# Designed miniproteins, single chains, continued (3): the designs that were tried, part 54

Each design is a single chain, and the fold is of that chain. pLDDT is the mean over its residues in the fold that is shown.

## One batch from the design tools (miniprotein)

Design m9986
Fold by ESMFold2-Fast:
Structure m9986 (fold): chain A 63 residues (1-63)
Amino acid sequence: SADDLYHQGAILYAQGKLEEAIAKFEEALALDPDYAGAWQGLGQVLAAQGKDAEAAEYFAKAA
């Protein structure tokens, strides 16, 4: 499910596995494009990479 994929992404993000986390959040959004948690997760990864403008766009999608 999208929820399971989101949780996998969140765990990978917590482990610093940013590319793997992105892949899981994108898989979650492929199943449910309205899954706010996955948009927020992508924003957090981008912010961790220093891509603040891109992160802001993804956080806006989560709202």
Scores: mean pLDDT 84

Design m9987
Fold by ESMFold2-Fast:
Structure m9987 (fold): chain A 68 residues (1-68)
Amino acid sequence: GAIDQLKALLKEVSEDPDYTATLVGSSTLVISAKGSPEKQIALALKVMGDYPDLTVSLSGSTLVISAK
């Protein structure tokens, strides 16, 4: 389900030194690619492919990812 995918994504990105992730409420992640637009786009594409129950939005230098 969407919440299980969100938790899996949080664990995955928290283990990657190229990203920081913050849980907002119970259903939204704000992820920073530490100023790398290439890594931001790569992660957005990965989430759209691997986590179909999540929505992805690009917001400046961050990714906003929500459970559907």
Scores: mean pLDDT 83

Design m9988
Fold by ESMFold2-Fast:
Structure m9988 (fold): chain A 55 residues (1-55)
Amino acid sequence: EEKIKELGKKQIEDARKAAEVMRTGTPEEARQAVDEATKNMKKYRKEIEELKKKS
């Protein structure tokens, strides 16, 4: 439960940083930030799903 909440908060933080880079960075930096956020989102989603299976 607590780990799921922590992962959710981290997802929001990562999304916030990616959005900031998209607004202030170069197009290439924005693309890299989006790709990184997408990979992190998939990783967190997998971890949350596995935690739910153990519940």
Scores: mean pLDDT 76

Design m9989
Fold by ESMFold2-Fast:
Structure m9989 (fold): chain A 91 residues (1-91)
Amino acid sequence: LEERFRELVREASELAERAAEAYDAGDYEKAAELAEEAARIAEEAARVARELAEEARRAGDEELAALYEEAARQLEGAAEFSRELARKLAE
């Protein structure tokens, strides 16, 4: 799960960078598509973070559980922002 979480965070970041590059190139349709995909991957990363938080809690590591819960909240916020951006660019 930790490796999968790391991979998903990296994928979301790469997609966000590509969305920015498409925006700079004036390709707003492609930027919107990439931003929507980044949001989807960030949501998946948030789900994995919550699973890691539950595993940490079962192991008695309450501090690690809190860190993963915070990471999940941040990823959910990033996904919401990217999805809203994609919606605006597609209009």
Scores: mean pLDDT 84

Design m9990
Fold by ESMFold2-Fast:
Structure m9990 (fold): chain A 57 residues (1-57)
Amino acid sequence: HMEEVAQELLRLLKENKPIEDFVELAKKHGVPEEKIQEAIDSAESKEELVTLLFNLL
């Protein structure tokens, strides 16, 4: 399950999907909205956002 989520995050990154798609995926897997917002505010790139969101899973 965790490996599938990691692959989906990497797919969104590879396809250069908008930030909203990453937010929806994180919410679907139970990450709190405040933690998602903290990750967005801290991330300087989509690659960093993926790393931060993966650490919250």
Scores: mean pLDDT 79

Design m9992
Fold by ESMFold2-Fast:
Structure m9992 (fold): chain A 89 residues (1-89)
Amino acid sequence: SMKKKAEEYFEKGKKLFQEGKLEEAIKYYEKAIELDPNYAEAYLNLGHVLAVLGKLDEAIEYYKKAIELDPNNETAKEELKKVEETKKK
């Protein structure tokens, strides 16, 4: 199914991120979102990669999208707070 393919792309993105292949990780998370636009976890992980790259404003936007899609996602809320505090430096 399209949703299962989105999950496969998401898992590939996670592995690439763990390997430090940040730009490739972004591409696979974007592919996951293209197949499943409501994939809250893919938005969360995109935000995380962008935060690692120092793109804090973009990271905040993706964390907010993840929270909007899944308002009970405590991880997304915690990561958003961390990036907002980092930006205040």
Scores: mean pLDDT 87

Design m9993
Fold by ESMFold2-Fast:
Structure m9993 (fold): chain A 68 residues (1-68)
Amino acid sequence: SLVDRLSETFGIPKSSLRGKTVLEALLMIAEDYGKSVNDFLATLSAYLGRPVSIKDVLTELRDTLVDS
């Protein structure tokens, strides 16, 4: 799952990611954990099998749950 991939990649507890949207996960990972936004986008791109930009996170994927 995306929760499993984000937890593994960024060293964040799965419990902290569950119920979060893609945007909320990005903000938590970047602001609270000090991780790279570009690494987050690369992780999403790998998981979805397509390029993901910051614009996609702010629009198309904004309200998508990471555990859906």
Scores: mean pLDDT 85

Design m9994
Fold by ESMFold2-Fast:
Structure m9994 (fold): chain A 62 residues (1-62)
Amino acid sequence: EEAALDQLIAGAKGLGVTGVGVVYSSDEELERQRARLKEAGLELIAAIPRSVVDDGKAWARA
């Protein structure tokens, strides 16, 4: 959601943080998030596929 990304950017800038991590579901979403972060003056330091996060949650449930 763009709203969630906007909140992340606002929070990071308010705290003086320069690097953020994101979770993405598609290459298109990742590129949109990267472009938006760069426009806001933030660095993308970590990008995690949602499939990896979902696999971790499935493993934790076992």
Scores: mean pLDDT 71

Design m9995
Fold by ESMFold2-Fast:
Structure m9995 (fold): chain A 94 residues (1-94)
Amino acid sequence: ERVRELIRELEEALKRGDRERAKEIAEELLREAERLYEEGLEAIKKGDFERVDEIVELLREAAEVLAKDEALRKYALEIDIRAGMLLIAKAVYS
């Protein structure tokens, strides 16, 4: 999964104090989160709740790593909101 690759790259950038690279990866993670959110909504419509749970887990993993850095916290919040919205939608349709 591309998200887990980006998380690993982000962790290494943060360890090195590479702020510019960390920001670039955070922007890529947000784009991937937007794509996964759309896939999650489609999965809910199909009744594929296992895929929804996988997507929520990936989004929360990304948000957790982003939240470790104060400057990237805004990206973590946007991703966490999307994860929460998927869980609410799942609860309504399950």
Scores: mean pLDDT 87

Design m9996
Fold by ESMFold2-Fast:
Formats: sequence, structure tokens, C-alpha cells
Structure m9996 (fold): chain A 66 residues (1-66)
Amino acid sequence: SAPEVDLTEPDPLARAEGLRRLIEAMTPEQRAAARDFFVRELRPLLDHPDPRVRAAAAEALALLGE
């Protein structure tokens, strides 16, 4: 079954980690279909003061070919 993550999660670390895990579990076709959405959500997290948030966002973006 497709993974779920709460995209309204207020904790940026939990959100970044959730998005990374979700993307990692996706097929290449699912990643391509949702790529623009995830890039838009993850790119601001690269500027976050917490290095763990930046690392999770960077890993997720790498899985999307960024």
C-alpha cells in the first residue's frame, strides 16, 4: 500500500523525515507524478536552522533528482 504522511505536521523535523520516508517508499512513476509538489515543500527546508531538517530535506530532494 502507498505510504501516508501528515503534510500539515507542524514540527519541521518530523515533516522533513516523513516526506523523505514517503518519497523513498515511492515508485519512480509516483515520484515523477508528485515531483513538483515535493520539491516545493522540501526546498524551503534546506534553509532551516536545524541541520537534521536540512539533511532529511536534502536526502528527499536527491531521491527526486535534485
Scores: mean pLDDT 77

Design m9997
Fold by ESMFold2-Fast:
Structure m9997 (fold): chain A 86 residues (1-86)
Amino acid sequence: SMEERARRARESLEAALELAEEAVEAAKKGDIRKAASLGAAAGVLIVAAEIEAEGIPEAERELEEARERVKKLVEEADKIIEKIKK
C-alpha cells in the first residue's frame, strides 16, 4: 500500500540521517574509513527512500527535507576528512 511505502521511506530517511550524523562524528575522530563508509550507506538509504516515496506527496516532501540535511552532514564530514588528508 502507499501507507506502507510512506512508512518504509520514513524509516530509511531516519536511518540515513543517523548514519550521516555518525559519519561527521567518525570524521571528527579521524576515522576516515568509517566516515566514508557511513556517508556512502546514508546515500544508499536516501535512494531506497526515493523509490518508496515516489508518487506520495507527503513522503516526497519529507524526502526533500531529509536529503538536504544528509547532504549538508556528508559535506561536513568530507571537509573534515580533506583537512586530515593534507
Scores: mean pLDDT 87

Design m9998
Fold by ESMFold2-Fast:
Structure m9998 (fold): chain A 73 residues (1-73)
Amino acid sequence: ADEGVQLYLEGRYEEAAKILTEEANKSPSSDILANLGRTYYKLGKLEEAREYYQKAIELDPNNVEAQFNLGKV
C-alpha cells in the first residue's frame, strides 16, 4: 500500500509508477490514482498524468490533490 509512495518520495519514479500501478490494479483508490498522476508528471508523461488525475477525481470528486494537479497538466 505505501511501497509505491515511498519509492516516489525517494525520487525513484519509474519504480514508483510500476508499484503504484500494481497497487491500483489490486485495490483502486482515488489516492493511489492521484499518486500515479503525480508520478507520471515527474516522469514528464503529461498525458498519462492527466488521465490518472481524472480517474482519481471520478472516484472521489473531493480529492483536492488530484483537482489541483489536474490544472497543471
Scores: mean pLDDT 84

Design m9999
Fold by ESMFold2-Fast:
Structure m9999 (fold): chain A 63 residues (1-63)
Amino acid sequence: MKTLQELAEEFSRVIREAERLGADDLVREAKQIAKDYAEGKITLEEFQKRVEELRKRVEELAA
């Protein structure tokens, strides 16, 4: 399993790629996920799951 720092780095890369693709909705969703985690509304496990789902959606858009 990735460390919290490695997960944060991966999340930053996903946001950057979404921004590069002009996927404004995905960027907004990513920022909301980060906010929810920072505010304690979701667990680390849920945060990781949502980051993985977002990454897959960005990869599909980039294909």
Scores: mean pLDDT 79

Design m10000
Fold by ESMFold2-Fast:
Structure m10000 (fold): chain A 63 residues (1-63)
Amino acid sequence: MTPAELFAKIDSDGDGTVGEKEARIIKEEFGIEVPESMLGKDINAVFVKVAKKLIEKGELTFP
């Protein structure tokens, strides 16, 4: 998975925030829990947390 693909999954509605539905998808597809404190905040904080976890699992590759 590329960082661009990950970002598209996190920001599926393109509004720059992560909602409850997106957080559920992230948990179901990647097994990563998004803290409620990060919902409705800057999407970059959620992206960094999820990306770091995926890198640790070997599921995120950079070009």
Scores: mean pLDDT 71

Design m10001
Fold by ESMFold2-Fast:
Structure m10001 (fold): chain A 106 residues (1-106)
Amino acid sequence: MVTLTQSPKEVTVKEGETATLTATASESSERISWFFQKPGEAPRVIIANGTTLVPGVSSRFVGSGSGTTYTLTISNAQKEDSGVYYWVNTDKEPLSVGEGSTLTVT
């Protein structure tokens, strides 16, 4: 099982600013994805395999990185982007989920 560390745990930005979230894995995996969850809603995948934007997701979301370190960049932040972002390894069972990074857009 891959251990996933996310930083920062909480970040607050203003509308129009850029938010950056980082995830570090204990071993390299090609099937690690970013999930977004709004309060009271189910989590949904936004970036697949670290770098692939899911169809229908805003191009303001960019996944980058390789090996063990990956970054999610959210440009021109909007209030609707507020919620918890999870790093999820779907490569092998049991599945690994990071602790989450909470974004607040003011």
Scores: mean pLDDT 78

Design m10002
Fold by ESMFold2-Fast:
Structure m10002 (fold): chain A 70 residues (1-70)
Amino acid sequence: MEEAVQHLVEGVRLLAEGKYEEAIEHFKKAIELSDDPQLKRLAYRTMAIAYEKLGKDEEAQKWREEAEKL
């Protein structure tokens, strides 16, 4: 649980720094390491924001839809 939270926090920090691809990798790790729907929802939503910042609007929409399923 703590490792997944650490990846989520690091991903958010990287997102704030404009390091979108690195942020996405940390959000993917947070999702992989956690069974907590609240943590996964936050990771999907923040990953969607990172994809949108990269101009990948279709991928961003996909991950927003995954967040809504939780």
Scores: mean pLDDT 84

Design m10003
Fold by ESMFold2-Fast:
Structure m10003 (fold): chain A 72 residues (1-72)
Amino acid sequence: MEKRRLVEEAVELAVEAVRLVLADNTPEALAEARRLFAEARKLLEEAGDRELARELLAARMAPLVDAILAAA
C-alpha cells in the first residue's frame, strides 16, 4: 500500500508544520513549517489520492482546531 504510506507521511508532516506555527510564530518556525509543507505536497502529488489525504488530514487536524477555538 505505497499510496497510503505516502499519504500518511504527508499528513504527519503537515500536522507537524501546523503544530510548529501554533507553538512558536518565529521566522525560524515558519521556515521549518514551509519546508514540511513542501515535503508533504510532494508526497501527496506522488500518492494521487486526494480523498484519503482529506480524510486523514481532517481526523488529525480536528484536535488542533478545537485547541485553537478553546484558546480564543
Scores: mean pLDDT 75

Design m10004
Fold by ESMFold2-Fast:
Structure m10004 (fold): chain A 59 residues (1-59)
Amino acid sequence: SHMRREENEKRAEGIAQILHDLFGAPYEEAFEVALRIIEEDPEASGIEALQRAARELGL
């Protein structure tokens, strides 16, 4: 739904910002990876999604 997508995008923005600011990941790549993880596993916590995104980005 539109609302779920908006919520997922906001969660992905937060994760991408952390990975970009603290770990030097490219923001757009980090956002795309985080959004995909959240959409594939909506039950994942923010910490779990962050850890999975960091691993996929080689951080």
Scores: mean pLDDT 85

Design m10005
Fold by ESMFold2-Fast:
Structure m10005 (fold): chain A 59 residues (1-59)
Amino acid sequence: SAAARRARFAGKSLNGKRVKMLDGSTGVVIGQTEDSAYVRFDDGSIKRYGYEDIEEVLP
């Protein structure tokens, strides 16, 4: 569920980690707030996502 994904990633230190989003896009977390992560994508764009939109943290 969205709540379970939010709980999994909210409060984790994700800065500098590569993530895969639910829409299949990938990027690097460059900042976090209590409710969201800022992700820089491979095209250079930066977008804010709720933690529920993160599919997984990549190695």
Scores: mean pLDDT 80

Design m10006
Fold by ESMFold2-Fast:
Structure m10006 (fold): chain A 72 residues (1-72)
Amino acid sequence: MEEAEKYRKKADEYLKQGKKDQAIVAYSNAALKYLEAGEREKAREIVEDMAKKLGLTPEQAEAVFRALEDVA
């Protein structure tokens, strides 16, 4: 939980700095930590929040979530 929230906060800071690629990596790491903990719904919330902030489509968000599930 704490590690996932740490990555999420770092991702928000990267977005404020305009570092979109670093923000994507940090959001992905936050979602992966939730998936590793068995908190699938929280991982999905992170991916959906990332998609909204980065202007991704729902289909792109779903593809990212599935890719993260494959790694976790």
Scores: mean pLDDT 81

Design m10007
Fold by ESMFold2-Fast:
Structure m10007 (fold): chain A 93 residues (1-93)
Amino acid sequence: GVGNLSVPAAPPTPEQIEAAKEARERRKREGLSYAVVQTPWVEVAPGLYRTVVGMSWVDAQGKEQRLVAEVTRTAAGVVVGLRYADEAEIEKA
C-alpha cells in the first residue's frame, strides 16, 4: 500500500491478527523491503491537487525496483486520477 498507514483504534479481531501474520510472512517470503517518499500536495488546477509518490523496494530476486505515481484529488479529498511514471520520468525524478 501507498500513503499514510493508521493503526486501528479498536483491538484487532482474531481474523485480522491472522491476516496480518499471513501478510507479514508473505512479504518476508517475497523478500520485500520498501521505502515511500511523497511530495507536498500542490494545486494544479482550480480545486484539483496533485502529489508525486515514489516507492522503492527489493524484489524476491534481489533487484531494486522503483515505482513513481502521480495522484490527483479534489479539494474534498476524492482521488480522481492515478498515473504511473515511465522509466524516463523516474530517471529525472
Scores: mean pLDDT 64

Design m10008
Fold by ESMFold2-Fast:
Structure m10008 (fold): chain A 68 residues (1-68)
Amino acid sequence: SEKEKEALRAAGLNLIEEGGKISEEGKKAMLEELEKIGSKETYEKVKEILENEDDAKKIGEKLLEIAK
């Protein structure tokens, strides 16, 4: 959905700007927010990214790819 894509773009850009490592609490909060507005498919894709990556910039870049 457009709301889902907007949320992913906002989150991705914010993560790229902030940099560093995302905390486990931050990952959980992001997934909980996506569960409320996103499809199951998008939730599963983001969950896979967060399970395999801690670098905020890399996560942000991958979120922007999903938001296309």
Scores: mean pLDDT 80

Design m10009
Fold by ESMFold2-Fast:
Structure m10009 (fold): chain A 69 residues (1-69)
Amino acid sequence: AREEGLRLVEEAEKALREGNYEEALKLAIEAIKTGDMEATLRAMGILKELAEKGIKKALEELEKVLDEL
């Protein structure tokens, strides 16, 4: 779980740096689904950055995660 979550969030961070916002969104959501706390917190950071760039789906996913915490 932890290894998978951290791998997914690292891939999401890379996609975000490359401007691949759709891939970054997908990977961040998958990282959160692993249930790892560290991966979830880092993925929430990615979702926040994507939402700031105008990606409405990222804001929706961030709100869902906050309701579960």
Scores: mean pLDDT 81

Design m10010
Fold by ESMFold2-Fast:
Structure m10010 (fold): chain A 61 residues (1-61)
Amino acid sequence: GKEEAEKLLKEAKELGDEAVRLAATGGPQEEVDRLAAESRELVKKAAELLGISEEEAGRLT
C-alpha cells in the first residue's frame, strides 16, 4: 500500500545518497554500482505499489 511505498522510497533515497557519497570520496565502483542498483529496485517496487511510472516514483526520492 501507500505506507509500504513510502518506506521503500525512503530506503531508496538513503541508498542513493550513500552511493553518491561513496562515489564522491573515490570509493569502490563495485559498491557504488551495487547501492545504485538496490536503490533503483526499491524505486521500481514503490512505483508498482503506487501504480505510477518509475520516472514519477524517482521524483519522490
Scores: mean pLDDT 82

Design m10011
Fold by ESMFold2-Fast:
Formats: structure tokens, C-alpha cells, sequence
Structure m10011 (fold): chain A 92 residues (1-92)
């Protein structure tokens, strides 16, 4: 579980965060957990970064990651991008 990476993110320890992400580079659940946490904290740009990394690991048609991207873009006021990812999440 992504407890250690979330703690590093909370503490602003980006060096430790980078080390942990290197160890979990192929684990989409770690990036999804970070994206959700960043979204909850109002760090929408960071949420986009981690959600995109999860999308690369899970595939472009994963509905969960596309919903996270849609929410992050919506919070940033990027309505067109939010709608694009919402449509991808609903597509099939």
C-alpha cells in the first residue's frame, strides 16, 4: 500500500518521494493513491501528474484513472479537458 509515499508527499520530502516512486515505478496503485491524495488536498496539478503516470501503467482506457483526470481538470477550471476524460471513462 502507498502509505510511505503519501507520508513523504505530506512532509514535502521530495527526495524520499522520488526514491519510493522509483521502487514502485510499475505499481499503478501507488500513483492512483497519490493522485487521490493530491486531489483531496487541493493540489490539482500534482494530482494530474500522478494520474497520468497511473494511466501509462494501466492503459488509456482505464475508467478509474480517466475519472481522476476528469476531476482534476474540472477543479482547475479546464472544462474541455474534464469533458474529454469523462467521456473516455464512460466509453466502455
Amino acid sequence: MAEEVIKAYKEGDYEKLAELLSKHKDDPEVFLALARYALEEGDYETALIYAEKARKLMGPDDPEVNRLLAEAYEKLGMEEKAQEYRDLAEKS
Scores: mean pLDDT 80

Design m10012
Fold by ESMFold2-Fast:
Formats: structure tokens, sequence, C-alpha cells
Structure m10012 (fold): chain A 52 residues (1-52)
């Protein structure tokens, strides 16, 4: 549930970053890229590797 929400938000941030790049706004693209990276880290914390 929370993982799905984070993954969806991350994908949306990636999409917005791509749209900003297409518009030539590198700084806005970087902001969205940074948000996607942050969400990815949160997703990683929520889904740690299972040793079993």
Amino acid sequence: SLGDQLARQMQEAVRKSAEALDAGDEEEALRYSEEAQRLGLELSRLHPPTPV
C-alpha cells in the first residue's frame, strides 16, 4: 500500500522531470529528479531486502 503510493509518486516525479527537460527547463527537471531520488530512497527503506 505505502510502497505502491511511493512508487506512483516516484514515477510521476520522473515524468514531470522528463516534461521539464522537453521544455528546456533543466533546473526544474533537476528538482523533479531529486524528488524522484528521495522517493526512491524512501521506497528502499520501506522494502528492505529479505534475507529469507
Scores: mean pLDDT 78

Design m10013
Fold by ESMFold2-Fast:
Structure m10013 (fold): chain A 74 residues (1-74)
Amino acid sequence: SEAARRELEREVAETMARIRLASLLATGDLEGAVETAAELLKSPDPGVKRVAEEYLERLLREHPELRELAEAAL
């Protein structure tokens, strides 16, 4: 089914976005995490956008100093 294939592709895209952001956070690359989240917010995939928004909100809550970088990347 085309619908089932598209659903799987969306789940894979969301999972890859979470892995990318989680890896950057785990290595302490906070600037890279903000820039990557801002990039992912421009995705046509609503699930990827949701993941990016969740991580960006968390990053700015924990590290308010990154706000100017986030605003410049958006």
Scores: mean pLDDT 84

Design m10014
Fold by ESMFold2-Fast:
Structure m10014 (fold): chain A 88 residues (1-88)
Amino acid sequence: SEEDLLAKRRAEIDAEVERMLSLPLEKQIKEVSKSTLAAQIAVVEHLLERGYTPEEIREIAKKAGYEKQGESLAFLLELVRRGRELDA
């Protein structure tokens, strides 16, 4: 049924979030921009909760050879951080 398809899609979204969160930081930086929006949000929130700054993510990404991916992820961290400050 359509309800079974929606349940399957939710499970697939949850599985991708879990997969991305299980990766080491350098792999998260490499892959996050190509993942689902839900997984991108989950990674950003997880990194902020661990105390990472946009600047630290840029430095780690550059050292790992993923400077472009690091810039994209750092930008998302900054947007979420600023959004939290506006809601506080």
Scores: mean pLDDT 85

Design m10015
Fold by ESMFold2-Fast:
Structure m10015 (fold): chain A 69 residues (1-69)
Amino acid sequence: DLEKQLKEYEAAIAREPSAETYAKLGSVLFKLGKYEESIKAYQQALALDPNNEFAKINLEKAKEKLKEL
């Protein structure tokens, strides 16, 4: 259940923000079609870890999805 995963990652971020949890949040938001929110989550991941290649690659993919819509 993607909505359950979303709430779990939001709770984890509220307790202790990390690049890993923001990147996972971004991935779930992308799968839900929430591309703008996904972009913001990946940007937060990169703010905490600028070298996070997963967040960098998936941020670009989310931006491409918005451009196509």
Scores: mean pLDDT 85

Design m10016
Fold by ESMFold2-Fast:
Structure m10016 (fold): chain A 90 residues (1-90)
Amino acid sequence: DVEKALAHRQKRVEEAEKYLKEKYGLNTLEEVLDFLAERMGMSKEEVRELLKKDVHLTIVLATGPASEAGDYESMEALLDAVLVAASHLK
């Protein structure tokens, strides 16, 4: 059910936005993009364009290093950041 999947995704985005704001102090789309850019070694503009083209690839590139290091806290924060940024760039 596509509609249920979209509702679940929207709720997850809202929870991710609240988590990033409360735990990491990321209050704006620009701050979320800065966080992703720093972790991915890219500019904000490059991250923005990548999110528009391929959200799945953005998740892999953002979370991969943290996942390989076993840093699941950073992996979750980066996944949340990708989901929040992608939702605002549509």
Scores: mean pLDDT 78

Design m10017
Fold by ESMFold2-Fast:
Parts: structure tokens; C-alpha cells; sequence
Structure m10017 (fold): chain A 53 residues (1-53)
């Protein structure tokens, strides 16, 4: 797949509204945010997506 974070968000977005709650966002950031700045880079998102592919 091209870089598409939909499967990644689906894994953490348990209510399915296309948004993350603070708890889901914190969990996603803890896994993806290797530089610790509170943001997910496209490379971090791609690496996480590869775990689900």
C-alpha cells in the first residue's frame, strides 16, 4: 500500500469516528513517536503501518 494511515487509525480508533480519543492518541504516539515530540512523522506512520501489513 501507499502511505495510508487508515488501517493504523482503525486499530486505535475503537469508536470508529475517524478521530482518536486522548487515550487512543497517547497509545498511538507511544508506539509511533520515536523522537518524542508529540507528532508522528510520515516515516514513523509508515513503519507502524508495515507492522499491520
Amino acid sequence: HMLDVSPLFAAFDTNGDGRLTPEEEARLLAVADKDGDGSITPEEARALLAQFA
Scores: mean pLDDT 57

Design m10018
Fold by ESMFold2-Fast:
Structure m10018 (fold): chain A 90 residues (1-90)
Amino acid sequence: SEEVLERARKLAEELVAAVDAGDYDTAISKLNELIRLGEEHPDVALKIAEILQEAAREIDKRHPDDFDAQVISALLLIAAAVLKIEAERR
């Protein structure tokens, strides 16, 4: 639904902002919320995976030399891959 995707985009924006602030606990919390949203709404899980991939690219662009930010980016890509695999099983 449009509402779920709007919420996913907002969570992704808040996640990137948390990384920008060095608040990795908040970034992980927002990632977990995005994962749950994708699991609860399998009809839009592929689009949520795309939102996660876009957020990862934005983090890489903003923080190319920050190891902790790159770890968060990698976790976003893993979460996106898991959501895509789960969507293919349904």
Scores: mean pLDDT 88

Design m10019
Fold by ESMFold2-Fast:
Structure m10019 (fold): chain A 67 residues (1-67)
Amino acid sequence: MSSDDWMRHISDTLARKLEAAGRTDEARDFRSRVSSLHRQVSNGDSSARDQLYDLLTDTGDTVSSLA
């Protein structure tokens, strides 16, 4: 997978886990933020890539706490 394909895949996985936990509003916000940041990365904003990585990490930690 390309870096973008990987980030999209992990984003979808995390959003689905939030939805499965009943956190629909958090999942919706997360999907919107990922979409916005991914668009900024596609426009050449390297700082948005770091923000996207941080968002994925923070959301992953949240999902892990819902075990």
Scores: mean pLDDT 79

Design m10020
Fold by ESMFold2-Fast:
Structure m10020 (fold): chain A 58 residues (1-58)
Amino acid sequence: SKRAEGLKARVIKSGGSEELAERAARALEAGRYEEAARLAEEGGDLAGAAELRALALE
């Protein structure tokens, strides 16, 4: 999905590893938005993590 691809790119840009970015994208694709948000925060993408948490609440 576009969101998963965007999350992967943002995590890498924020200084996260490619492996961490892939794990975050996989969590998002699996519908685990809270887990994807935590992995994004670990990669340095605080804004993306906040957006994912908001998405989980829908």
Scores: mean pLDDT 78

Design m10021
Fold by ESMFold2-Fast:
Structure m10021 (fold): chain A 63 residues (1-63)
Amino acid sequence: MTYTVNFVDENGNPLAAPVTVADVAAVGAEVRKFAEENGYSIAAAEVTFHDDGTVTVTAKPAK
């Protein structure tokens, strides 16, 4: 199953274009890359997997 990763802010607004990845490990790699490149907290990021293969990543500022 492929996953479409959507990066959003706390209000659900898109922060970047969606990324399609091959597996769950690649989702984690994309979350880390996005956080490192954009100054967001990896530990505070909320990751929600949906049954349709979409993944919502809610980015939060580093505390």
Scores: mean pLDDT 76

Design m10022
Fold by ESMFold2-Fast:
Structure m10022 (fold): chain A 83 residues (1-83)
Amino acid sequence: SHMEEELSRLTDEVHRALEQGDTAALQEAIARLKALGVEVYVLPPADTPEEQRRLLDEAGRHVAEALAQGKPALVILRSRRPV
């Protein structure tokens, strides 16, 4: 469907923006996903593996809640930005 094609395209754009460090493109893709009813969870860079695991667990709960409501969900895990 057009919705599935658009979701796939926007997900690809998120990945491309993350790889390129393009913050403006990332924000645009996220805004468009949210406009389509997608619950988007952007995880901050974690200082420790333990904190990263905690953030992923919380994101997983939010994904489960969104899916229970019939909403698609996307989790974005960001690496620390190069300075």
Scores: mean pLDDT 76

Design m10023
Fold by ESMFold2-Fast:
Structure m10023 (fold): chain A 101 residues (1-101)
Amino acid sequence: NPAEQQREGDSAMLRSILEATKKHIKAIDTLKKNKENLEEYIKRLEESFENGRKLFEEKGTPAQIEALKLADEAIKAHIEGNKEKAEEYLKKLEEIVEENK
């Protein structure tokens, strides 16, 4: 069933966004502790989010667009040291992933 394959692919993409977001947060914490090139990492991450936004605007679902926005906001809040806001955005992202299983 082509519709089932599409749904599985869309769900996998949402899970991928969530897992990537968690990995980026951990990487940022590691770079910050080691006083390594955090600014360069953030710049590349922002470029990646912009590319993802363009891709999803052309071929993505509304859920994928919203998930990417929540991922970007969670990472920005984490970089700013706003742990509560970052956790709020991550929880909303997790809810989108669960709703689109």
Scores: mean pLDDT 82

